Designed miniproteins, single chains. Designs and how they scored, part 14

Each design is a single chain, and the fold is of that chain. pLDDT is the mean over its residues in the fold that is shown.

## One batch from the design tools (miniprotein)

Design m459
Fold by ESMFold2-Fast:
Structure m459 (fold): chain A 80 residues (1-80)
Amino acid sequence: SDELRERVMRLARRREGRIPGLLSRETAAEVISEVTGVPREEALRILEELGAPEYLSFTQVADVTEAVLEGDLERARKAI
C-alpha cells in the first residue's frame, strides 16, 4: 500500500539518527512495531533472523514492514 509506505518513510525520517538515510536495526524494529502492531522485541528478533545489517535504508525498512504485515517472511528476507 502506498499509504503504508508513506507512513513508514515519514516515521523513518522522524527517527533518522546521525547517518542520513539509514536507521539502526533497533530503530527499524521500532518503526516496524509502530506500523504492524508487533512488539518491538519481536520485530527486532525477526530482523535478526532475516540477517538484517546493523543499519537499514528507509526503503529496506518500508519493504520489510510491508512484507511482515502481509506475513511474507521470504519477501522480507529478500528486501534485506
Scores: mean pLDDT 86

Design m460
Fold by ESMFold2-Fast:
Structure m460 (fold): chain A 71 residues (1-71)
Amino acid sequence: SALEEARLAAFREAAAEVAATPVTMSAEEAEKRARELGLEAQRAREAGDLERALRLEREGFVYAGLAARAA
């Protein structure tokens, strides 16, 4: 589906950004930001703003990846 393709593309883009980004924050801080972005993405989906939800999911993937690298 188009949504699944877009989410996979967002995940791949986030993974590349994580690999290129210096780890300057703690795992706890990065996890908190990923969680906050996930909640915002859920609210955007509930409101029907799928484009905003996808952008927030991509940011969440970046912070989740940074958290894993910081741990």
Scores: mean pLDDT 83

Design m461
Fold by ESMFold2-Fast:
Structure m461 (fold): chain A 70 residues (1-70)
Amino acid sequence: SVDEISQKLREESRRLAEQDPDRKQGYLSGSDDFVSRLRYPQVDPAVITMSDVQRQGYLESLKLGERLLK
């Protein structure tokens, strides 16, 4: 279910954030945006400004979400 995927993705993203604080906001933002897209496919998520390091975390969380979805 979306709730199970959401909880798993957020839990894993928090663990990644604890291991790499420089990417923390990216991991958390990526997990939130992925869940938003699953719940509201007709609505774009909020635009987030981030550094290159944060963007790496964002993309890693999106890839993790895609793996959990499949």
Scores: mean pLDDT 73

Design m462
Fold by ESMFold2-Fast:
Structure m462 (fold): chain A 65 residues (1-65)
Amino acid sequence: SEEAIDNAESEIKGLEELIENSKQEVKKLTVTTATKSSALEKIEKEGAIRLSELKKKLEDIKKKS
């Protein structure tokens, strides 16, 4: 349905914004480069997994429509 596509796209956009904002917050921290790198890698890895799942869901919805 159109609503299902809109909802999935909104979830993807929200997660992309959350990932980017989280990365920017880490970059502002007064901690070691190693600590920042570890935090950024975790955010990117976890975010990539969730984004791939949501994008696959969106593709499946579009193909069924």
Scores: mean pLDDT 81

Design m463
Fold by ESMFold2-Fast:
Structure m463 (fold): chain A 71 residues (1-71)
Amino acid sequence: EEAERKRDEAIELAKTGSTEGVTKAIQLIANLVLEGHEEVAERAYEEIKPHLTPEQAAALDTALANARDLR
């Protein structure tokens, strides 16, 4: 499934620990929320959150809040 593919990609990118990987992971999770795949996005969020810095976690929370507001 397309949503599951995006979830898995986001988790793998976040696990790289790179700024580029984390940024792309946040974008993929926000896109899942915009597409209505809330449960898949929530699972990805919980999986990557422990791998993020406080600043990256705040950026993720902001991106998800914005995506939910647009929906």
Scores: mean pLDDT 80

Design m464
Fold by ESMFold2-Fast:
Structure m464 (fold): chain A 96 residues (1-96)
Amino acid sequence: SSARYQQMLEDYRLSRRSAAESLRKAAELLDPEIAEEAERLALGTPEDFPRARELARELGRKADEKGDVEATALVTGGYISLVGAEFSYDQAQRLS
């Protein structure tokens, strides 16, 4: 249905924004030089999902190495939001 399709697109957009916010903040703590790239990839197209997940995993490794609990929480939240965005996008495509 059109309404369910629109809801999945809204969920996709909100999850992308959540991922971008969390991953940018994590990058600002762990590697400020890539903060803009982290935000851009999280807000990008569906084709950017693999690169966004790779960047999130890299930030997660840096957080673990530094023992930065705040950065670890931000990376975890960002990664969960990326997975949520992928799910919502996949559902929207099945409804279109």
Scores: mean pLDDT 87

Design m465
Fold by ESMFold2-Fast:
Structure m465 (fold): chain A 56 residues (1-56)
Amino acid sequence: MEVNPEELAAELKVDLEHVTQVMQLYGEGLRSVEEIAAQTDVPQPLVELILKRMGV
């Protein structure tokens, strides 16, 4: 993936840890925005933005 987690975290003003967790769960096969949001404590709209920036 060409997406830099540190750059994305700074752009979206979220913790790097949250960006990394969203990317990891999606990579492990979790596709539901609701489930990713629940596991990461990241709001659903931010999860959608992170996934969109990843090219999903």
Scores: mean pLDDT 77

Design m466
Fold by ESMFold2-Fast:
Structure m466 (fold): chain A 73 residues (1-73)
Amino acid sequence: MEEEIDREVRRAEEALRQGNYEEAKKHITRALLLAGADEDFAEATANILVEASKTVTPEQVGEAARTIARSLL
């Protein structure tokens, strides 16, 4: 489970490096759903983190997603 969450977060980081915000949102949403978030929370949080990616690094967004996922486990 944690390994799959980390895999989805790494995919989101790669999508952010490519400027692919829609793909990054999908991967963050999947990571949060794997951690037990409901769909509405996962999508809202993914939107916030993708917007934050415009002012912080992809790696910082990934760490935020991992921290939120760990708080749900």
Scores: mean pLDDT 85

Design m467
Fold by ESMFold2-Fast:
Structure m467 (fold): chain A 73 residues (1-73)
Amino acid sequence: MDDFKQELLDTLKKSGIYDPSVIQLAEQIAEAISNRDFEKVQQLLDEMRSKTSLDQFSEFYSTVTRLMGKQIR
């Protein structure tokens, strides 16, 4: 759980994102991944996409997809 959250937060920080609402979405996505609630992950990603640039979202989406793959194992 903490590893997923930290990696998503590090991805946002690397992209220069410090918006508290975006950070909160990333934390919710990390929790949804750990709970294997992939429908909620998709809903939260749709909200994240509306609040970030295409480049920022692409990097974040790549990290989320990798973490989901790790959890599906």
Scores: mean pLDDT 79

Design m468
Fold by ESMFold2-Fast:
Structure m468 (fold): chain A 68 residues (1-68)
Amino acid sequence: MRKKRLEEAIKKHVELTGNPPSPELLQRMEEVQELLDKYLSEDREKALEYAVRLLEIAVEATVEARLK
């Protein structure tokens, strides 16, 4: 489920680009965020992997919004 911080970041993204991320990217961000949250207390290496993946999806969303 989306955390407030991720939701605020999405709002800023929309303000800057004029376009929301696609529903597909939003779903992927939510899934990765849940996995990050799960491993944050269990496995720091896996948590970092999912944190990086979340960052990659955020970059992809920015590029997508700029192109369309």
Scores: mean pLDDT 73

Design m469
Fold by ESMFold2-Fast:
Structure m469 (fold): chain A 69 residues (1-69)
Amino acid sequence: MEKEERVLPTSDLEEAAREVAEEHGAEIVASKRVGDTLYAIAESEEHRLYIEARRDGDKTVVTVATIPR
């Protein structure tokens, strides 16, 4: 399992999660917002991504865990 962290210059959690999913060639299939954190699952043909987007002021910190399908 590979993990990475990205900082995006947006406070929009849904936008941040979508951008990161698109960079991995994946589409968001499920998401849930809990306070200042968005949890999402994105899928490509080869991988499933677990995405956590957390608001940090006017920025969003996105953590991605990639698992083979």
Scores: mean pLDDT 80

Design m470
Fold by ESMFold2-Fast:
Structure m470 (fold): chain A 100 residues (1-100)
Amino acid sequence: SEEVKKVMVLLLDTLAEFADPEARAILERIKEVVETVPEEEMDAAILAVLLADPRFSAAGAEAAVALFEKLREVIEKDPERVTELLKNRDWEGLAELLRE
């Protein structure tokens, strides 16, 4: 949904605030995927972006995609709550949702 994509963009922008320039560049490429690719193709497209980066092992790329899948699932269940947690920088609250 557009709402899920919007919250994912907010998450990526929020993470980019704390990232070094190299991590920020990767987050920007993932953001482009989120904005342009249908949700059903998003995991494969993110995997392709990460595998094209020599800093990522195959296992690391797969783990990152699994985390993005879980984040998308959590956002879909309650996008307003995830948005509020991100606005408040409530990383503990976000981690609790990811454990559910």
Scores: mean pLDDT 80

Design m471
Fold by ESMFold2-Fast:
Structure m471 (fold): chain A 67 residues (1-67)
Amino acid sequence: DEVRRLAARAELEELERHVPLSPEQREALIDLLSQGMSLVDAVERLVEEGRLSEETARRLIALARNA
């Protein structure tokens, strides 16, 4: 769904102001979020895959809780 991908991209752009992400990490998160996965589940999956650090995941989750 293009609309879901666009919304996920906009959400991640705001989070990236505080937590820098690589283009690959950004697209992976957008893909998972566009599938209806929660941010917590998406970052946990990327940490399990070795694509995102636990520290970065914790920071993203903390920022999203304040949004």
Scores: mean pLDDT 79

Design m472
Fold by ESMFold2-Fast:
Structure m472 (fold): chain A 61 residues (1-61)
Amino acid sequence: LLEEIKKKVKENEKKVKELESQGVDPKDPVRRLASIEVPSPVYAALEILGKEELERRVKEL
């Protein structure tokens, strides 16, 4: 478990560095990679709900 988490963190760092060298916006790809790297259907649903809530707050402002 702990070793698996460490591997994912290391892989994520490598992908972020690759995207940086390509000149891609690190915010969008980093967010995408982070959600994909977390192997949980619950996390995917939570991310959708989180974005929806944020959009709602911004719209009310």
Scores: mean pLDDT 53

Design m473
Fold by ESMFold2-Fast:
Structure m473 (fold): chain A 80 residues (1-80)
Amino acid sequence: SSRLEELHKKLVEKVKKLYELVKESGDEALKEKFEKLMTEFQERVEKINEENSEDKEERLIKLLEETIAKIEELEEEVKK
């Protein structure tokens, strides 16, 4: 699961950077989008863990990749 570990570390780093950018911006709409994204991610992780299917690792990898992409999109919004 080196891919899962790599993506998790990347997600943590991206979340930290985005949190700082959103906080610095003072933009309430960006804060709301960030909070919604984090809530959605947590709920989807819990669902995958509860289902505990044979493809759990593949589902987590896909979710991490999708969430990182969404974070990168929001980072673009906050920078402009």
Scores: mean pLDDT 85

Design m474
Fold by ESMFold2-Fast:
Structure m474 (fold): chain A 73 residues (1-73)
Amino acid sequence: SPEAEQQIRQVHFDYVVEALRAVGDTVDRLLAARQQGASQEELDAIIAENKKRIAELKKQTQAELEKIRKQAE
């Protein structure tokens, strides 16, 4: 339905915005950490946190899309 299509577009838009925000935050954290003399282990931990954040966001997005699909039936 047109309503379901609008909801799906909004969910995808929100995912992209939040994913870009997470990447931006991570870049800022990596730059700040490096300027403070952070070890490679500390930098790797920041990258790992970002990967976890993106994975959780993807899981939440998939759950929202599934709800919309069931409501559109």
Scores: mean pLDDT 86

Design m475
Fold by ESMFold2-Fast:
Structure m475 (fold): chain A 85 residues (1-85)
Amino acid sequence: SQIQDLQNSISYIDQSITYLQNGDVDTAITYATQALTYAIRARSSSDVIQQTRTGINYLQNGDVDTAISYLQQSRDGIQSELSSL
């Protein structure tokens, strides 16, 4: 369901940020990529999808702080979408 896919996306973003806080960037990229997959399945806005992709790109380039900012923006967007359902 769209609600379940949105909830899964938020959960995976939260896991990604937790692994980043523990210094595990590779695992964080894996979880952020799963969050992106669920956001696409949920038909989230282009802004949410772009923010998640941009966050992953910054992680791949070693800019953890900027990546967290984009992942948090994506999470807030998904939460807003979920609250509108």
Scores: mean pLDDT 92

Design m476
Fold by ESMFold2-Fast:
Structure m476 (fold): chain A 98 residues (1-98)
Amino acid sequence: SHMARQEAIDALEGAAGSFENAAKYAKEGNKRQASIYLVAAYLHLTAASWAGAGEEVQPAIDAARKAGQALDNGDYETAASYFEQAAKLAREAAERLR
């Protein structure tokens, strides 16, 4: 339905914003804030999946998983790069649903 599609689009845009904030904090070496925004992004991706975008969220989830692993290893530059990739993938998924 149009409403479910709009909910998925809004959730994907929310995920992208959270990933952009996670990338910013990762670049600053702020693991705590980067982790908070990674969790927020996962919440948004879960909401998009519930709204019917389960397949469309998968590339962003894969990039986010790699970002989280790099963040845990203290590789903040790699984490930021994957967070930026996850944000781009979430926005591209939102655009495809329009």
Scores: mean pLDDT 91

Design m477
Fold by ESMFold2-Fast:
Structure m477 (fold): chain A 89 residues (1-89)
Amino acid sequence: KEELIKEADRLGIKGQALLLVGETMLAMAREGLVPPSELDGAVRAFKAAVEYFEKAAELYKQAGHPDYEEVKKWIERAKKALEEAEKAR
């Protein structure tokens, strides 16, 4: 279903953008460029990325689209990043 795939693509792009923001904030905090309190922003970004990727995965699965497997990898990456940010608090 093209509409499901298009919506999943949009959610995946939003998830990727939030994952990038979170990864950037986490890297900056690790380098001491921002205070560790900025990790709160990274945690929120990673949580939002997981939610967007999970919704995209559901839509790809409903559409029977192979990108479902790719989005599952993005979910795992975002969850791992979230765990790293939580441990850095």
Scores: mean pLDDT 85

Design m478
Fold by ESMFold2-Fast:
Structure m478 (fold): chain A 76 residues (1-76)
Amino acid sequence: DYPGPSEEDWKRARELVDDLEKAVEEAKKNPRLGMLIAALQVQRGRFDDAEKVAEAAGASPEQLTSLRASIALQQG
C-alpha cells in the first residue's frame, strides 16, 4: 500500500516505468515515487528492473522481501 499517492505521482511513475536509468535516478531523489515505479514494473513483468528501482529508493530488507514475494507470485 502507498498511502496518499496523488494522480501526479502515478502519472510520473507511469512515465518513468519504461526508462530504467531515469527511474533509478528519480528513486534516489524520491523514494516514495521509486516504490510506485517498482510496483508498476512488477505488474508489467519487469522484475529485475523493479528490484533495481526499489534498491535505489532505499527500500528496507522487509520492503525488498515483500517485493520479491510479489515477483515470485507473478512468475508462478
Scores: mean pLDDT 76

Design m479
Fold by ESMFold2-Fast:
Structure m479 (fold): chain A 83 residues (1-83)
Amino acid sequence: MKETLLTFRGLAISGEFLTRVRQLKRRYEAGAPVEEVRRELEKIYEETLRKIEELEKENPEIARRIRKIAEETYQEALAYLEG
């Protein structure tokens, strides 16, 4: 059904973002410059938000939930890079 497919797509968007954030955290731990990692984090977050905006056109409720997950992941990543 359409709603099930949109939920799956939303979860795939947030899951891919989380995976990319985890990869950036590992690069940071391996000695990558914080400014390089921060710049890449902002880039992947913007790409993720663009995908969520496309989802929002089809279902604003599902998009809102996925945006919340992405925002939380982004804020946690920023806090991690500041420590």
Scores: mean pLDDT 85

Design m480
Fold by ESMFold2-Fast:
Structure m480 (fold): chain A 120 residues (1-120)
Amino acid sequence: KEELIKKAKEKFEKGLAALHGEDYDKAIEYFEESIKLLKEAGEEESVEMARAYNALGEAYFKQKDYDKAIKYYEKAREIAEKANDKNTLAIALGNLAKVYEAQGDKEKAAEYKEKAEKAA
């Protein structure tokens, strides 16, 4: 279990490096590997899982795959709520607002921006 979590963290860090380097395909692959390892470790409702889904959503957002970005940001939101991680919840809600803004959905963008502001 501890070894799986360690490997998940290593994959997550590699994903962040790829995301920062604008290699979004590689970032997606690393974040998906991290998520798989966290599931194998039984960490499906952990803070680490919520952060991994949020990062996966960000990689898809950078590729302008807004449907997948929404899917994974919603997963991050759900898990962050379960984990009582207010910081990751606020980030996921803020990212949902940005996706809806990019799609031209002003009503949903405003709704999620306000939800993010109320979350810590």
Scores: mean pLDDT 89

Design m481
Fold by ESMFold2-Fast:
Structure m481 (fold): chain A 93 residues (1-93)
Amino acid sequence: KLDELEERLKEELRATLGERALEGILGMENQDEAKREAGAAYARADPAAGQEMLRLAMKLGILRALKEGLELPSELTPALAEVLKEVEEELEK
């Protein structure tokens, strides 16, 4: 289930930001270049589209942390808490 959700989130981010930006988010070799591309895409987006890209990136980050067994912060920002709830709901399917 976690692997299936991760692949879906990667595909959504790839469609939104592009392959290189997704690689940067995952901490791959081209991280600096991918971060620049992701930042440019975010800055050019309409506010709603930019917010959705950020939300998808946060979902992927949370899912990766859960797969690695990492502890999430005891105090979450409201935005991070909402994204965590969405990831939990997706995992229930």
Scores: mean pLDDT 60

Design m482
Fold by ESMFold2-Fast:
Order: C-alpha cells, then sequence, then structure tokens
Structure m482 (fold): chain A 90 residues (1-90)
C-alpha cells in the first residue's frame, strides 16, 4: 500500500479535496484545488499512476458522502482534463 512520493501524496490530497468540494457544491474551493492538482500533474510523469490516485480519492470521498457514481464521474473529468493539458490537444 502507501509508498507514495511527496508529489503523489499531494496529488491524492488535492484530488480528494477537489472531488469533495465538487460534491458539496463549493465551486470556489473546487477550482482552487483543481488548479493546484493540474499544476502538480506537470511534475508527475506517469499519467496512469496519477489517474489511479485520483480514482482512489474518488472512491474514498464517494463512500464518505454516499455519492460514489458522482465522485467517479468527477474523477474521469479531472483525468481527461489533465491528459489533454499534457498532450496539448484537448
Amino acid sequence: MPELSKEEQEAYELAYKYIKARLLGDEEKAKEYFEKLLKLSEKIEDLKRLARLIFEAADKVGKELGKPAEATAIAIGAILTIAGEKSGVE
């Protein structure tokens, strides 16, 4: 289980906070956390590893708030946005 680098730990925390803020309707906090996560994603080479961390955060917060499907949808959107920014085409 958790042998995360400092960057991976920060990414997980930001993903958790972002998804939680989105599920609670805190749009300002969600934007803040997502911008930080997006910037941090520039330092994480392995997009599959990053995607897994974001999905793990979504699973945790979705269970805590009783909204697993919504949390997963938010995670998918976040991963697609990060992938697009890294590729420069979406």
Scores: mean pLDDT 81

Design m483
Fold by ESMFold2-Fast:
Structure m483 (fold): chain A 84 residues (1-84)
Amino acid sequence: SKVEELVERLREILENADDMVELTAVIIKEIIEEYKDNKELLINALKKVLDELKKLGYEKSAELVEIALELVKLGKIEELLEIL
């Protein structure tokens, strides 16, 4: 399924994490905790982080946020938090 593919890729990124990927995972968790009751704000906050990481050239961290954003849109926030 789409969810299984996203989860597998998320695990692969985290197993090969550098310091920026590890920091990004922490930031995603903090954003989810802050905005969990407002899906629109959560999505917008994650999109801003994604845009900034892409501008700075942190491609692996950007991919982590893209996967997190997709899982949030699919309503898989709990599954995302269990893996991060």
Scores: mean pLDDT 87

Design m484
Fold by ESMFold2-Fast:
Structure m484 (fold): chain A 98 residues (1-98)
Amino acid sequence: APAPIPPETPLHRKARLIAELLKEAEEAGWSREELIQRLMTEAKLSEKTARLLWDAYQGDEAAREEVERRVAEELLALPSLTPEEREDLAALEAERAA
């Protein structure tokens, strides 16, 4: 039997939007500049985070880890996150750092 699907959080919606933009970039052959601009306008990411996400998309593992950290920090600043969601993200970050 399929596992029950938990309700989608704002964090999950933003992560899906970023993933969709990366997929569109691959399918349409977007330039680095086009993807960065789309991430800034559509996903509301900072230019620095968008550039790191491009580097991660190109296979830079260090950039990928930095992007995941920065995206989590930017998402934690959203007022729509519950205290429990913020605590869960902090716990995941602590486990990664251990």
Scores: mean pLDDT 64

Design m485
Fold by ESMFold2-Fast:
Structure m485 (fold): chain A 66 residues (1-66)
Amino acid sequence: SLADLTEEEAREILATEPRDAEEYLRQAAAYMVLKRPAEAERVANRVLELFGPQYEEQVARVLALR
C-alpha cells in the first residue's frame, strides 16, 4: 500500500513518468515518504487538475502519510 512504501521504492517511483491518477498518487506518496511535503502537495494537486475532484479523499489520505 502507499503507507508501506520504502525510501528505495519511493525513489524508483519518482524515476518514472506517471501515466494515470494512481501513478500520480504514488508519486505524491513517494514525496511524503522522502519528507518532501511541498513536492507531494504539488503532485497531489496535479491529480485534482488532471483527473478531477473525485480524487480529493485519496489526495488527503496521501498527504497525511508520515
Scores: mean pLDDT 81

Design m486
Fold by ESMFold2-Fast:
Structure m486 (fold): chain A 76 residues (1-76)
Amino acid sequence: TREEILSGARLGVEKMRVSVMKKLGQKLNDQFTIAKADEMLDLLDEAEASRDPAKVDEALATIDRIRREMDAHLAS
């Protein structure tokens, strides 16, 4: 369905963003950023495996919360 295609596209974009964030954490030897990026990637993989748009929305909302935690960490 169109909803499944859009959910897949949103997951792909977020995986790309999180992968870039993990690479930055690795360059900075920031274990907190690496751990949070791995947590987000696991959530995205679980949402993709579920094939459920509602699970995709839940994962994206959780990732937004984790991003705020990471932003606070990087500002410290």
Scores: mean pLDDT 79

Design m487
Fold by ESMFold2-Fast:
Structure m487 (fold): chain A 65 residues (1-65)
Amino acid sequence: SADEELFQRILEGLKQVAALTGSGREIGIRLAAKDYGVDEEELRALLDAGRLEEAARLLFEGYKK
């Protein structure tokens, strides 16, 4: 479904952002949070904890609002 395709795209994008370091990672997190209308600090905390699927759910739910 379109929702499954969107979730998979978000998850793959977050894997790429999580692999970045320093300023690149921070910029990637900020842009993702703004694009999906979610809290930047919450997204960062999930990625720092390695909770990639929960982070992807956060962005997906933000987009669906």
Scores: mean pLDDT 87

Design m488
Fold by ESMFold2-Fast:
Structure m488 (fold): chain A 87 residues (1-87)
Amino acid sequence: LSQLDSYEQAIIHLNNARDFLSRGDYVTSYRHVRNGLDLASTLPPSMSIQITYIINMAENIIKQLGTHDSTLADSLTKDLNDLKSKI
């Protein structure tokens, strides 16, 4: 999997997370955010613009998820902060 493929797959996961969140499927939304962040964690520092875009997108989804399930959102916030520390 190329870095660009990993970036594209991360974006696909985050878009799926939004769709499942809108349907009230918080657990499936959580899994998609986690998969997107995991893929983003494999990206090199040279892709800081792409990583920042993923961070901003995930942060917005996690914020919305947190209004429904704070436990799932808190778990993702830890993963998000780990990713932020790399850039």
Scores: mean pLDDT 88

Design m489
Fold by ESMFold2-Fast:
Parts: C-alpha cells; sequence; structure tokens
Structure m489 (fold): chain A 99 residues (1-99)
C-alpha cells in the first residue's frame, strides 16, 4: 500500500514519528477492510517506530488503542485486556516521568 511504502521510506530517513503515523494509518485502513491480521502487523510496526521516536507520544497511545481494537475483532479478548492494562500502565508511567 501507499502508506506502507511511505512509512518505510520515512523510517529509512530516520523519521520515526512519520513512519509510525503512516503505519497507524495503514492499520486503520486494513481494520476498516476487515483485514485484521494485517492490521495487527501494521499496528505493531506503528508502536515500534513510535517508541523509537518518543514512548510517551500520542502516536504510541493511538497505535496501542488500534492494536486493542484489532485483538478484539480477532476474538483475542484476553490479549486485548492485557494490552489495555499495559497501555494504561505505560500512559501513567510516561505522565509521571513528565512531572
Amino acid sequence: SAHRAEAEALAAAGDWEGAARHYLREAEALFEQGKYEEALEAADRAIEYGRRYDPGSIVVYRAQSMRIDVLKALGKTEEARKEAIRTTSDAIRDIAAEI
């Protein structure tokens, strides 16, 4: 897809935020198409690049939220619950680190 190609080009240029945002858009598009396994892979890549940019950034939280939605759609309810707890813990840690 265009978003994946652009994400990889941005990553090659060291633009981790740009790469994360484009993988997040890819995950959202795949989710709307019902391609949940591919959406999960794209969300995982968005989280990886987003954490390289800034673990406390909004793009990381959005990508984690997208991953939770994909896991729920795949029927992986227990994994989705664990990811939601991890996401909340990450957000609390990152907010505390800013104070």
Scores: mean pLDDT 82

Design m490
Fold by ESMFold2-Fast:
Structure m490 (fold): chain A 79 residues (1-79)
Amino acid sequence: MEVEYTVVRVSPKTLERLQKRGLLTGPVRYLDPDRIQILIQSSPERPTRAFVDGAEVGVADVSPEELIKRIKEAEKEEK
């Protein structure tokens, strides 16, 4: 089984928007607000998983591609 990882850098405000939209669930922790990373696990045979600064977070029932798209949309609203 092939597992791929995508890393996306986000602002604290983007992370809050994702949580407010229910795309990421549960408490999230970051050590450096200027270097927040979301690691997204992609596999055709496994549900989407995400990690914020190495800690697993809950993910809505979305594909890895859809999650990445929603993160990019939330970042555009930041600007």
Scores: mean pLDDT 75

Design m491
Fold by ESMFold2-Fast:
Structure m491 (fold): chain A 64 residues (1-64)
Amino acid sequence: SMETERELFRLHEQAVDVMSKDPEFEKKFVERHNEVQEQTRGASRDERLRAFKEMLEELLKESE
């Protein structure tokens, strides 16, 4: 959905900021992103957006 896309964009911007300051976060982001890409291969667009949103929310919580 458009709302999920906006939330994902916001979370991605936050993740980029963290990655610029923490190389370990960048490594975790890349690894998790690749895992989600593989797991959601063939899934619907909405399912993929939700999966990436959940991934980013979890990673950002761990970076606190």
Scores: mean pLDDT 82

Design m492
Fold by ESMFold2-Fast:
Structure m492 (fold): chain A 61 residues (1-61)
Amino acid sequence: LDNDLIVKVAELLREGPMTEEEIAEKLGVSRSTVRKALDHLERLGAVRRLPDGTYELAPVP
């Protein structure tokens, strides 16, 4: 994965929870590309999926 893409996804999520579609539209990339970045961030514990289908930055103490 491109580290620049991962950083941009995380920065968008700092503004609030977003769907894969919203992130893809804002970054001008495919939903599959966003899904890979979100999957990577979820494995790191950096983001989580909410019941409404949006993703948010994981709470850190």
Scores: mean pLDDT 79

Design m493
Fold by ESMFold2-Fast:
Structure m493 (fold): chain A 97 residues (1-97)
Amino acid sequence: SLEELLELSEEERKKIIRLTEAIRKANISDEELAEYIAQSVTSVILEKIKGYIDEKLEKELFEIAKKAALENLDKSVEELVEAVYEAVKKYLLEKLG
């Protein structure tokens, strides 16, 4: 199912968390941090659904991920990554389900 296809493995989740921790330590703007987190989550998900989406949907996913990241920047790295992932997953299930 699409829901099973979109599941993040423990290794994928840990990779995104490690990247997010490294980026947060770089002392960049909230906007830039949100964009990097959005890119990290969406790139992993897009690899799983290659051929099922167009450039318009890819851009929509990035904007949804970025918004979720901006709304959760005050949370722990794990909670932040989870919030972004769940927002992208929900959007894809609504659009493709």
Scores: mean pLDDT 84

Design m494
Fold by ESMFold2-Fast:
Structure m494 (fold): chain A 85 residues (1-85)
Amino acid sequence: MMTLMDLKSVVLVLGSNIPEEEREQAVAGLTAQLAARGIEVKAVYTVEEITDELMLELAKKEGADAAIGAELHGGESRTRLVIIE
């Protein structure tokens, strides 16, 4: 069983429906939180639609342990985590 503390690297995936200024703030905030946990951000992607399948493919492409998705849902910012086995 892998916990968040066992992760070494991630990719960030952001929805294009997030305004540019808010995407910049989300990237900065997530990168800082991950760095505090010893986790490297290997790449940042902006996509039209975030799916678990797309997050998995992007994490594999970059050789990351996981993908973190950030999206707007009903006007609220939400974060998802997909871990690679």
Scores: mean pLDDT 73

